# Designed miniproteins, single chains, continued (2): the designs that were tried, part 4

Each design is a single chain, and the fold is of that chain. pLDDT is the mean over its residues in the fold that is shown.

## One batch from the design tools (miniprotein)

Design m4105
Fold by ESMFold2-Fast:
Formats: structure tokens, C-alpha cells, sequence
Structure m4105 (fold): chain A 85 residues (1-85)
């Protein structure tokens, strides 16, 4: 879906800056808190796992598979990635 694909693009761009695991967790929690105020319920663990894969240079398919169980996690990962670039 377009949401997941756009999130992957932003995550790969952020991953090139090599954020630490702590930076990833903080960015995902901040993005998740914003989305919760808008009525979304993202799975933070999936967003964090997907971001870590992007930093490691994992394929688009691996990142997409990580986000596929919950599209709201793609919103969280995308917003977190924008904070990290």
C-alpha cells in the first residue's frame, strides 16, 4: 500500500544517518503519542523493529513484511523517520 511504501522510503533515508536504538525508540514513541491523540493505535514494537531493519540496510520487502500486520505502525515509523532525518 502507498502508506507502507512511503514509510519505507522515509525510513531508508533516516537509516543512512545511523540513528542509535535509543534514538529510534524515542522517535517512535513521540510519533505514536501524536498518532494516539488523533485516534490511531500503532504497534510501537513493529515500528521500532522496522526502523532497526532500515538502519541495517534491510530490503524493502523485509521492512514491508515487518509493517504489514498493522498499517498504523507504518504511520508511526514514517513520522519517526521524518524526525530522524
Amino acid sequence: DKVIQNAVKMMKKAGKKKPSDDDIVKAVKQASDVLKTQGYTPNEKLAIDAMKKAVKGSSDDDIIKTLSPDINSAYAAGLAAMQLI
Scores: mean pLDDT 82

Design m4106
Fold by ESMFold2-Fast:
Structure m4106 (fold): chain A 84 residues (1-84)
Amino acid sequence: AREAARARVEAEVAKAIEELRAAGEEEDAAKAEAAVATPAGREYLAALGELDELAARGDAEAGRALSARYAPVAAAFRAVAEAL
């Protein structure tokens, strides 16, 4: 479940990186690839997968869980991105 959702998000990110390379944005593609390969980046992708899974449930609990889980993970990923 969470692992499958994460794999889906990772596949979408990989596709976006390939599209950047196809557009000639090699520097942006390399930076994105490096960012998602970090521990914080991997945790962020895992969290996005979990959020996607929660959103699929379509209930009020999903909304509260999204707010509570997203904020600290987004902050951690931003800190990593600023360090790159």
Scores: mean pLDDT 68

Design m4107
Fold by ESMFold2-Fast:
Structure m4107 (fold): chain A 82 residues (1-82)
Amino acid sequence: SVEEILKEAEKELEKLKEELEKAKSVEEVEEVLKRGDKLAQEVAKKLEGKKLTPEEQEKVKELTGRLLELGKEAVEKKKELE
């Protein structure tokens, strides 16, 4: 279901945020970015062709915003480690 897809994606995103905070090398940050990109692609693929309710659309927007923020934080982290 859409709810299950979004719930699992949110759990994975939280794990990625924790891994980014503990990252001590550029390589570790890049691994988080790769997993974040994969998560975004998998969510998009799983939701493709599904009719979303307004509430589900809002949750997708929130998830997308959080993924974008993770990417920005990762870029800043890389600069600190370089």
Scores: mean pLDDT 83

Design m4108
Fold by ESMFold2-Fast:
Structure m4108 (fold): chain A 87 residues (1-87)
Amino acid sequence: SMREEMIKVLEEALAKLLELALASTDPAVRAQYIHAGAAVQEALNEVRKGGDPKEIIETLEKILPTFDAEAAAVMRETIERVRELVE
């Protein structure tokens, strides 16, 4: 289902952000990946609760400007992947 594929995409994004955080030697860059990971976890929780996929995407798009370039790139890719599933 679309919801199951969306969960998979968000779980893969969360794993990637955790790996990038653990590999980061700069505390500021690490904090940005952790911040992005928290946003993805919130999106995952909403999808699992039966939330509207379009509203979840809108929420992620609204917070995208709060991320630095490194985390923003991962978040943008994740948003595009989930958008393709619901459109």
Scores: mean pLDDT 85

Design m4109
Fold by ESMFold2-Fast:
Structure m4109 (fold): chain A 90 residues (1-90)
Amino acid sequence: MMPSREELLEKLRELVKKREEALKELEKVRREQPEAYDRARPRALQKALRFANRESDKAVEAGNPLLQEIASLRAAILALETVVEEARRL
């Protein structure tokens, strides 16, 4: 039930790869649909910041730096994926 250090490290590695994939998709959207990108970006960033703050507070309480890194990567991926999804829905 409690995640082990090895489980957290594996999750972090998975999230790093997802962030790299999301960045590639974002670059494509930015090039192909710059207007949609500009419209989606502020809301996606606000959503990510709100999630990061909540997750960071919980991770600090748990005293585990890997949980803080996971929370930061999750927020970054959420922001990137939200911008891509919103832009593609235009």
Scores: mean pLDDT 75

Design m4110
Fold by ESMFold2-Fast:
Structure m4110 (fold): chain A 78 residues (1-78)
Amino acid sequence: SALLAQPGIQELLTLPGIDEALAKALAERLGITDLGRLAFTPVEELAKLPGIDLEKARELREQALEAELAPLREAMLK
């Protein structure tokens, strides 16, 4: 679908534990269409999705935040 072809959605699909079904649910139910939105979404909101508990929600949010911060960390080490 056109949704799955979006660059932000493709980045979400690079995270462990995100398949096409979860990526669609994130976009359609919570408006999460990129890593930044996922990183800043409350854990409790993510845990409302089917198959996502608080532990998985924390893992997804942490991985998204890490991916967003990696370029900034590299810049800070110069």
Scores: mean pLDDT 77

Design m4111
Fold by ESMFold2-Fast:
Structure m4111 (fold): chain A 100 residues (1-100)
Amino acid sequence: SAAVKATVDALVKQAEEEGRRLGAETADLPPEEQRARLDKAKAELTAQIDAVNAEILAQTPPEQRAQMQKLLDRMRRLIVATFEAAYYLELTRARRAAAG
């Protein structure tokens, strides 16, 4: 639906922006601290996605919930992958810039 598409688009944009920000902020940190901050951010993003998905499921007719759950599970994987891709791309770019 148009509402689900708008929600997905917003979460993808948020994930991409958060990934880029985290990548830039952690570029100069040791790998252990980068992993810790990435893991925390992924957990927080996943919790936000799960909360949004719960709201979508609550609005979905019972007969359609199983199919909606599968779509939302794929959306969650896509959003998390977008976040990680944005994070690593920005981290790599920031490190290259610092190295000259």
Scores: mean pLDDT 86

Design m4112
Fold by ESMFold2-Fast:
Structure m4112 (fold): chain A 100 residues (1-100)
Amino acid sequence: SAVENAIAKLKAVKENFLALSQSERVSIIQKAASEVGIHLEPSNVVSLAQELETLARNNFNPDLELSSGATAQAFLQHFIDAVGEDKFNRFIDTLVSMLS
């Protein structure tokens, strides 16, 4: 699935992502989103950065319950549903490339 593939790719760059400051994580996420044509409001970028940090610290466990009450699996699936699988895959690939 697109979620499983995203988790595997993000897990590979997890240490590099966690080595960034909060402001650097926000910046890299905003840049990756912009490069693939995903429009995110500043508050949404901050929220996404915080959820991805929580996921990275928990080794991208898909069953992890996030602050929203959704599982990590459901959170990522909602992102796919919102932007489409192609844009989501390109976003993940861009983010991973920036962290490699």
Scores: mean pLDDT 85

Design m4113
Fold by ESMFold2-Fast:
Structure m4113 (fold): chain A 83 residues (1-83)
Amino acid sequence: SMTEEDAIRLGYELGRGLPGALEEYGKTVPEERFEETLSSGIHLSFEIRDGEVVRLEVRALEDNPAAQAFVEGFQAAVEARRA
């Protein structure tokens, strides 16, 4: 079972890597819309238009401490990248 501590670390690592990976992906796939709910209760969605990432969202769907911790880690990493 994923602990809150593990969830924060995993969310942070995804937040560190995913934005840049999607920017690179958009160079070859200029139009894409992705949306999926993972079994962990984490909802991931993104949209690429004209080769640019126009949306990237990660949400916890329910009162799930591990999913919420993951989202917090993800948001912290994304904010740090943009500062």
Scores: mean pLDDT 81

Design m4114
Fold by ESMFold2-Fast:
Structure m4114 (fold): chain A 117 residues (1-117)
Amino acid sequence: SALEAQIPPLIEALSDEDPEVRREAAMKLAEIVAEHPELAPKLEPAIEPLIRALSDEDPEVRKAAALALGMLVLADPSLVPKLEPAIPALERALSDEDEEVREAAKLALDVYKSYNP
């Protein structure tokens, strides 16, 4: 689909020098997972870049990354083992200065723990 074709350039945009580009990319990836959970397997290559985005300077990027990772677990629980490297970064995000980042990280961890008791 046209949406699936947007995924690779959005993953690349997560590493852009412009924080606005990174924010838009992270938000769009989170939106795609939330609205099109059937595309979760196509978002597997986004997992490592999204884990890195949890440490981004922009709180909107960190929030969108946490939300996207949590939504990926909900959409495709088979991705749970690939999300294990995100756990230390998500736990750090529970102490983030931004309240919305803390809430997104909490949601992602709660979802992860429901599939990995």
Scores: mean pLDDT 84

Design m4115
Fold by ESMFold2-Fast:
Structure m4115 (fold): chain A 93 residues (1-93)
Amino acid sequence: SEAEKYFKKAIESLEKALEAIRAGNVDEADRYLQEAARNIGKGTELLGRPIEGVALMMELLAASVAAHLGDFDTAIEGVERVLERVKKLLEEA
């Protein structure tokens, strides 16, 4: 489905964001988190879950802020929680 395509792209971007955070590449991580947020927004809208999409996008924003503050553990935990939820949304798409 179209939603499945967006969630697959979001998962790829989230995994790349995690690699970038672990490498200390905050600017690169931020680009991937923004790509993930856009794809999550589109996918959740297609599933009729726009509020959940907004909540997940806000969690990615919090992870981006944590990374910019040097709190990489908090950033990684936040991104991993979103990644887990998006994988479940992919199963429902």
Scores: mean pLDDT 91

Design m4116
Fold by ESMFold2-Fast:
Structure m4116 (fold): chain A 66 residues (1-66)
Amino acid sequence: SQSQIDLAIQAMVDLVRRAVEAGLSLEEIRELGDRFVEEVRKTLGEEVAEAARRAGEQVIRYVERR
């Protein structure tokens, strides 16, 4: 559902931001994001997982350029 997609996107964005605040490397942040996407795929399915993956990539690109 759209509500599940919105929740997963927000959770991914918060996860990446907290990892950056904690001083994790980009490699560690990507690994953490990949684990989150796999968990979402298992529980909420591929469509929700794909939305979370895209949101994570967007935030990571933002961090890389700032």
Scores: mean pLDDT 85

Design m4117
Fold by ESMFold2-Fast:
Structure m4117 (fold): chain A 100 residues (1-100)
Amino acid sequence: MKYLEEAEKRVEEAQPEVDALTDAAGKKYNLTPLEREALRTALRGSVAVDAYIEIARKAKEDGASDEEVEFLLNKAKEIQSEFDKRVAELRARYEAEKAA
């Protein structure tokens, strides 16, 4: 599916900007390695979700099937759920380390 490949490429092309932003914020705010990992994870998740939603909208405008559009939107939901879980796990570790 060409739209899936386009969404994946858009996510890949955005990774250098996410890494640069995470590094800059880490330096500016003296973030711990765990805080940097949480920020990077959240930013990567946001970029991936947005890319799949934008490509799904483009696919719909281009006359793609409802099934193809729904597949892309379901991918965005799966990515959102996965990254929300990862961020929650990192936050739980941060709170545990802070309390120890």
Scores: mean pLDDT 82

Design m4118
Fold by ESMFold2-Fast:
Structure m4118 (fold): chain A 85 residues (1-85)
Amino acid sequence: MTLRITPVGDQFVLTDPSGNTLGVFTSGNEVVDFLQSLGLSNTDKVTVTITLPDGTTITLTLTIGELPLALYLAKLMGITLTITF
């Protein structure tokens, strides 16, 4: 499954690959709670793809429990994350 997480002001907007909004969350911990409701655990690994404004892509493997920090950094940088699991 692939999800996009876009920081918008003080919120995180979660969308599917077709652009449908699945949820709007106020913290990275709320995003983690939503992913856990989909059957993921804090120790499950996901592939995170970061697209920078210049079109450069960076791919990381993170655990669900590491996502709040990644989302906080994405919010500070104004970047969208793509999560695949």
Scores: mean pLDDT 83

Design m4119
Fold by ESMFold2-Fast:
Structure m4119 (fold): chain A 99 residues (1-99)
Amino acid sequence: SVQEKVEEEERAFREAVRLARELDPERFERLRREYLERLGPGSMGERLAEWRAAREIAEELAARGEERGREILELLEKAKTPAEKLREIGDEIQAELAA
């Protein structure tokens, strides 16, 4: 069940990024690069940059009444942010140390 939930969250994240990139590829790539420059290189920085780019595009589309923007936001809500995943890992480490 935990693995199924992680796979569902990962699929939701990848689908959100795919939709945002498909709807506005130039803006997505520009925003991803801008966020990545601030976050630094690495898998977590890259993932967070893609998350922020997808969210910004989705929020703009949703504000204009575009259903696609709402779909992307719903997918991002189903997927946990990199920060939330890091917090969960931290909580697991603390639980292991307390045992």
Scores: mean pLDDT 75

Design m4120
Fold by ESMFold2-Fast:
Structure m4120 (fold): chain A 66 residues (1-66)
Amino acid sequence: SDEEIIEEVAKEAERKFGIPFEIAKELAEAILNGDDKRAVALVTSGKVPPEAATFMSRKIKELKEK
C-alpha cells in the first residue's frame, strides 16, 4: 500500500541520512503523489539533503515496481 511504502522509505531515509522521520515522511508523500512543488520546497529549504531526496525517489520507484 502507499502508506507502507511511505513509512518504509521514511524510516530508511531517517536511518541513512539522519533526517527526522516526519520530514522524511512528508517528502515520501510528496514524491509518491507527484507533488513536485512540495518536494522541491523541502530540498531547497535545507530540510532534506539532495542525496537523500534522490535515494527516496529511487526507492519509491523500486517499491512500486512489484
Scores: mean pLDDT 83

Design m4121
Fold by ESMFold2-Fast:
Structure m4121 (fold): chain A 80 residues (1-80)
Amino acid sequence: LSSLFEAKDPEEVEELRKKFMETLKKANEAIDNGDIETAQKYAKELEEIADRFRELGADVEAALAYMASAIVKKAIEEKK
């Protein structure tokens, strides 16, 4: 397991946070546009981001990303 106290771990978490924010924005835009297929794609990417946060020990960020994915999936169901 990589050292969680090294500066490299914070940098990877920060890059992943940026990816999370961008993916969430794109998921919301897809929902607003009624693009269910694109929204489903980004919901899966949010889960992958959450899995990566958990691997890095960023449990709070992981929980938030899983919750974001669940919210996107629920919004998709409401548009069906």
Scores: mean pLDDT 78

Design m4122
Fold by ESMFold2-Fast:
Structure m4122 (fold): chain A 88 residues (1-88)
Amino acid sequence: MLVFKLTGEEISDEIIEKLKELLESDEDVLYFEIEKIDKTTAIVEVFTTNEEKVIEKLKEFAKENNLKLELEEDYYIKELEEAVLNAI
């Protein structure tokens, strides 16, 4: 599961609705949840069969809406898995 943090000057309800439409339109997205923490911060959780495609879509969305996108759990898990594989 991918976990993203979105930050910006103001994350409006319109931005949240556009993000929902983006994720709903992607057949590779099996589940998503968006939580608006405050006016500048939202958390996005995505379960997908194509992580690379979803990451690129979210990067483009963030760029278009002047938002900062931070990957939380997915990068940490991938870095840990790569470290374990290199230890073998």
Scores: mean pLDDT 75

Design m4123
Fold by ESMFold2-Fast:
Structure m4123 (fold): chain A 75 residues (1-75)
Amino acid sequence: MTLEEIKKKLRELSEKVTEFLRKAAQAPLEDFDSIKEEYNKFLEEAKKYLPDNVVEAIKKAVDSMLESIRKEKEA
């Protein structure tokens, strides 16, 4: 895969991650499990074209943000 293809995939990934985070922030707490499941499926697809260490770093960062949003809604 070329560097330009990787950059395009990363841009698409960033846009999708932002959409999931926006949905999580706006959704009722009961919908969090559904949103998290969709996000996990998307990350599994991303492993096909991104190195494992990059996917793992993105997963950790987004999981942290999702957990923060969940705690904020519970407070």
Scores: mean pLDDT 75

Design m4124
Fold by ESMFold2-Fast:
Structure m4124 (fold): chain A 98 residues (1-98)
Amino acid sequence: MKEEILKELKETIENFLTDPKKAVEAYKKARRLAIELVLAGEDPSLLEEVVAEVAPLVEEKRKNTKDEEIAEAQKRIEEESKKVNEELQAEYEAALQK
């Protein structure tokens, strides 16, 4: 579980600038796994360890990336996140109509 969350977060960071859709999908998967880990009664300190390992990678990426590229990637990620949220809402409503 911890290793899977770490893998998805690393994929999010790697694809942040080049493939925003893939980055959003990886982040969504990481969030789902993190929620499942907490619900399973695992120690929350495992999430702190994941954050501690990912933080240097985020800092390095941000330091080596132009501000304009970061701003463009953020806009694309926001657009893709809206689409994903709309799809989740539609799936939830469809499930209620069983």
Scores: mean pLDDT 69

Design m4125
Fold by ESMFold2-Fast:
Structure m4125 (fold): chain A 81 residues (1-81)
Amino acid sequence: MEKEKIEKEIKELHSRKQEIVDRLNALQAALPSLTPEQQAAAVEEMDRLTKELRDINIQIAELEAKLTGDERLKEIVERVK
């Protein structure tokens, strides 16, 4: 059933999202202790991670909409009949 596959994908995306958030927090915390060259590299990594986080959030939202949208559509159809 596609629902179980979507739920698994959502869990995997949440795990990846947490890894990115943890990395971003670690980089942000380290910034005041870094040299200017290291800060530039850290900011570039943070920009890349922020973009990836945005893409993951979109993917999660799309998958959640597929799960809840189908169930809400079925509930609305059942209630209107």
Scores: mean pLDDT 78

Design m4126
Fold by ESMFold2-Fast:
Structure m4126 (fold): chain A 80 residues (1-80)
Amino acid sequence: AKAEVVSKEDLKDDDEYAVFKNGEFQGVYSGKVAKKLTGDDVRFLKLKKGETINPDELKQLGEKSMTMKPGDLIEYNLFK
């Protein structure tokens, strides 16, 4: 699967985002909840509705999140 890194200003309340902070996976939150998170080291990866990231990818995605910028396209495996 492939998902876009979005800025905090581009978060939509009804969309789901994988949230990373300081290189660690924080969880999947709605845009409404994700907007309340603070800090320069927070990254938001837009998920398609009903998609779940493979847990084995979460550590690697967390490490990659330290260099992610808004507009980047990130590849990841879905949980089957």
Scores: mean pLDDT 75

Design m4127
Fold by ESMFold2-Fast:
Structure m4127 (fold): chain A 98 residues (1-98)
Amino acid sequence: MKKILEKIEKLSEEQLYEFAKKLIEYVRNELLPKFSPADKAALEAQVGLIESLVENKAPKEELIAQIESLLNTIKLLASPELYEEFLKEVEKLVKETE
């Protein structure tokens, strides 16, 4: 995760907003269906906050902090296998945005 966060921090503001939009879509479409109703609600709340920060063009540092919070929540709630799959997709999304 530290290496992924370092790559995200190097994105321009425009690239970060684009990355965040792609991350939201992936979490909503691919991850949320795999979680319990309680865990899904928690993740939906964090995704909704990130979406709001993107729409309001929030400062880069605030958006990165909320993305890190989402990654930490997924690490706690997901199986190790699902978390590793998720991290690979996040790294792919960062590279596609660069």
Scores: mean pLDDT 84

Design m4128
Fold by ESMFold2-Fast:
Structure m4128 (fold): chain A 61 residues (1-61)
Amino acid sequence: YDDETALRIARLIKNNPAVAAAVKRLAPEQYDALMTAIENGDEEAAARAAKAVLDALHQRN
């Protein structure tokens, strides 16, 4: 995934409560890292965390 796509996914997770709930349930560590990166304004960390979320979700379902 490119960083632009990862940041779009990060915004989707932040702004969609159903998606956020599913991610938190299936990948709680990656979800926490993503939320922390977003709160800190660290876009590189947010992109990496979003990629980790996608990888974790792919492994589960």
Scores: mean pLDDT 78

Design m4129
Fold by ESMFold2-Fast:
Structure m4129 (fold): chain A 104 residues (1-104)
Amino acid sequence: MLSLEELLKKIEEKLKQLRKLVAEHLPEALPLVEELEKLFEELKANIDDAEAVARLRGEILRLFREILALAQKAKVDDAVYDELVALIEEISALIEQILTLIEA
């Protein structure tokens, strides 16, 4: 299992990949990615507060659903959509690992 610091770094790397993909293929969703980046900084600032992290996870997952809905509405290529889904699932799994470590 990765350390908390390593999990946070991996999420940051994947968020940068998500931002690049959205900027290239779904620029209308870029404000949602900016909100995700803000929520992730808030998550890092409150990393020792399990209740705050759980709330922020819920907000992040809601924004992920909004990005995917916009991608469907914009009719992005299937390959782009699959890459968006994969990145979102990977980030979500890393956040769940963080929550598990904080609650332990």
Scores: mean pLDDT 86

Design m4130
Fold by ESMFold2-Fast:
Structure m4130 (fold): chain A 62 residues (1-62)
Amino acid sequence: MNRERAEELLRQADELAAQGLALRRQAETLPPGSEERIALLKQAFGLFNQAAALREEAYNLL
């Protein structure tokens, strides 16, 4: 049970990290200092934090 759940959490973390990277790449196409660029970077940071939290939870199950 715990190992399977940990593997699912790690998969979810990888998906969130991939979404964060996509948003960072989109932000790089926008002018520096634009509100939209800042908003995308904040959203990407939130996704990376969620991914880190899921990885921590997964490691606690192993």
Scores: mean pLDDT 85

Design m4131
Fold by ESMFold2-Fast:
Structure m4131 (fold): chain A 80 residues (1-80)
Amino acid sequence: SKKAEEAAKRALEEGERGAELARRAPTKSLGAARGAGGAVRAIGEGFQGGLEGGEEAKKAADKAAKEGAKKALEAMKETA
């Protein structure tokens, strides 16, 4: 379960970081790039967590990656 927790934490943190950077972007284009980057990194951490921790870690990491990616993409839409 520790591997599942670490993978989920990494995936969510990458998405949240992307969302924060997107919200602070001075332009919509820069916000879109930052949000998309955060979403891609969250998904990448989810995939890596699944490879390292087996089925339980994959499930937790996938859930966190979706949540993080969603936050990053939603923040992207809020930038102007």
Scores: mean pLDDT 76

Design m4132
Fold by ESMFold2-Fast:
Structure m4132 (fold): chain A 79 residues (1-79)
Amino acid sequence: SGEERAFEFSKTLLEILEKNEKDPEKAKKEIKKFLLENLDTSEEEAEAAAEKFIEDYKNNKEKFEEAKKELEELEKKKE
């Protein structure tokens, strides 16, 4: 379903951001690659989106931690 796809997409983006918290350039490259593989988007759009995700994560870490907890709770409640 679209909701399951959106959940998996968000989870993957958060995992990339967390894994590469101390290496924003690596995070940007991995997010750009993920977006290009999963969305019909241009390299320019994927790069801009990746930069935006990195910036938003850096400035709003608490919101991303809350989103992570919500995703983990949803995963636990799916069964």
Scores: mean pLDDT 76

Design m4133
Fold by ESMFold2-Fast:
Structure m4133 (fold): chain A 68 residues (1-68)
Amino acid sequence: SKEEVLKKFKAELEKLFEELKDASREEQIAAVLKLVRKWFEEIDDFDLQGAIGQVAGEILAKWLAEQA
């Protein structure tokens, strides 16, 4: 389901944040964009791609704001 796919994506994103917590902002942004691109390539569903992009953007923005 769409909910299960988003849950799996969020789990991978949380793991990425833990791995990159001491990395530069540039490295953090690049890694998130790389993960989003990978998921977009594996998903043939425009609405689901949009949802993944939105979730990634919201979580990345919050993460970067905490480090500002």
Scores: mean pLDDT 80

Design m4134
Fold by ESMFold2-Fast:
Structure m4134 (fold): chain A 90 residues (1-90)
Amino acid sequence: MAADQEKLKELLETFRKEAKGALEELKKKLEEGTLTEEELKNFEQSLEGQLELLKELLKEKKASEEIKKEFEELKKEILKELEELKKKFE
């Protein structure tokens, strides 16, 4: 119960750090002119897959409304940042 909720919070924090780190790397490559369309597509596909797995896990573990809200906010933030990156890539 409580241990599952703590694990879910840790998992969301880990995902946030990894996704943000990957986005920063892609932004640097974009600024340097080294970002490829393939890298961007591969990142988008991996991100979508990870988000679906997290959504399924939250449902399976009966995540609290607070954790569900944190996940939805994180998802919106990351997807918005990816969309901005895609617009700048041309």
Scores: mean pLDDT 82

Design m4135
Fold by ESMFold2-Fast:
Structure m4135 (fold): chain A 65 residues (1-65)
Amino acid sequence: SELDELHAELARLYQQIRETGSPEQRRQADELIHDFNERALTATPDELKTLTRETIEQLRSIIEG
């Protein structure tokens, strides 16, 4: 499903930062994923798709500087 593809992308970007990122990039990504996980608990499917896309864009911004 589209949501499964989005989750795979999110997980890949997060793992990339955790393995190759600076300490500051890892801290920012950890905070972002913590917030994502809290918001995801009460999200509708449509809200979860939007939240996942926004989180992917924020992770990309951390990587790209």
Scores: mean pLDDT 89

Design m4136
Fold by ESMFold2-Fast:
Structure m4136 (fold): chain A 62 residues (1-62)
Amino acid sequence: SAELEREIARAMAAIEVSIAKKYGPKTPEVEAAIAAAEAAIEDPSASVEELEAAARRVREAA
C-alpha cells in the first residue's frame, strides 16, 4: 500500500540520518542534509519521493 511504502521510506531516511550523525563528516553540507531529512521525517504529509530524496541527499553528502 502507499501508506506502507511511505513508512518504509521514512524509516530508511531515519536510518541514513542515524548513520550520517554517527559516522559521517561534520561538514555544513552533511548538517544541512540531516536537518532537511529530519524535517521531512517529522512531516506526516511528506511523500515517498520526498523521503527518498532526503535519504539520498544525506547519503551523497556524507
Scores: mean pLDDT 87

Design m4137
Fold by ESMFold2-Fast:
Structure m4137 (fold): chain A 75 residues (1-75)
Amino acid sequence: MKEKAIELLRGAAEANPKYRELFDEAIRAVENGDYEKAIELVEKALKELSKDTSPEAKIARAMLGYALELLREML
């Protein structure tokens, strides 16, 4: 599950590089086993992306939503 969450976060960063720094920080938190911090960072990214109506933002939101569910299961 950890590997899938990281894959989704990387996919979201590639789909919308505007928020790449938040996604990279979330990936580092996952790699360090800090799932609570990773969840907070993903929720922050989702809130920022909700202001963007582009198709790229919609794809990134879907990927982040799935990553968030996986991260919550690892708590």
Scores: mean pLDDT 80

Design m4138
Fold by ESMFold2-Fast:
Structure m4138 (fold): chain A 67 residues (1-67)
Amino acid sequence: AASAALVAELQALAAEGGEGVLEAARRMGEALLAQARESGEVDVEELERRIAEELERVRRMVEEAKA
């Protein structure tokens, strides 16, 4: 379970609620990146890209729900 599973968790978090959840998901992504940099367990650049893409998708879903 690499970055993809963790990003999916962020996505699920956002789906559970609204703005607050989106902000929490974003912070989780940042925390994950920090941990990945320290542990060297994953490709940080790949993780950054994947998290950014998923957060954009989540943000879009939240915005659409508000619109």
Scores: mean pLDDT 68

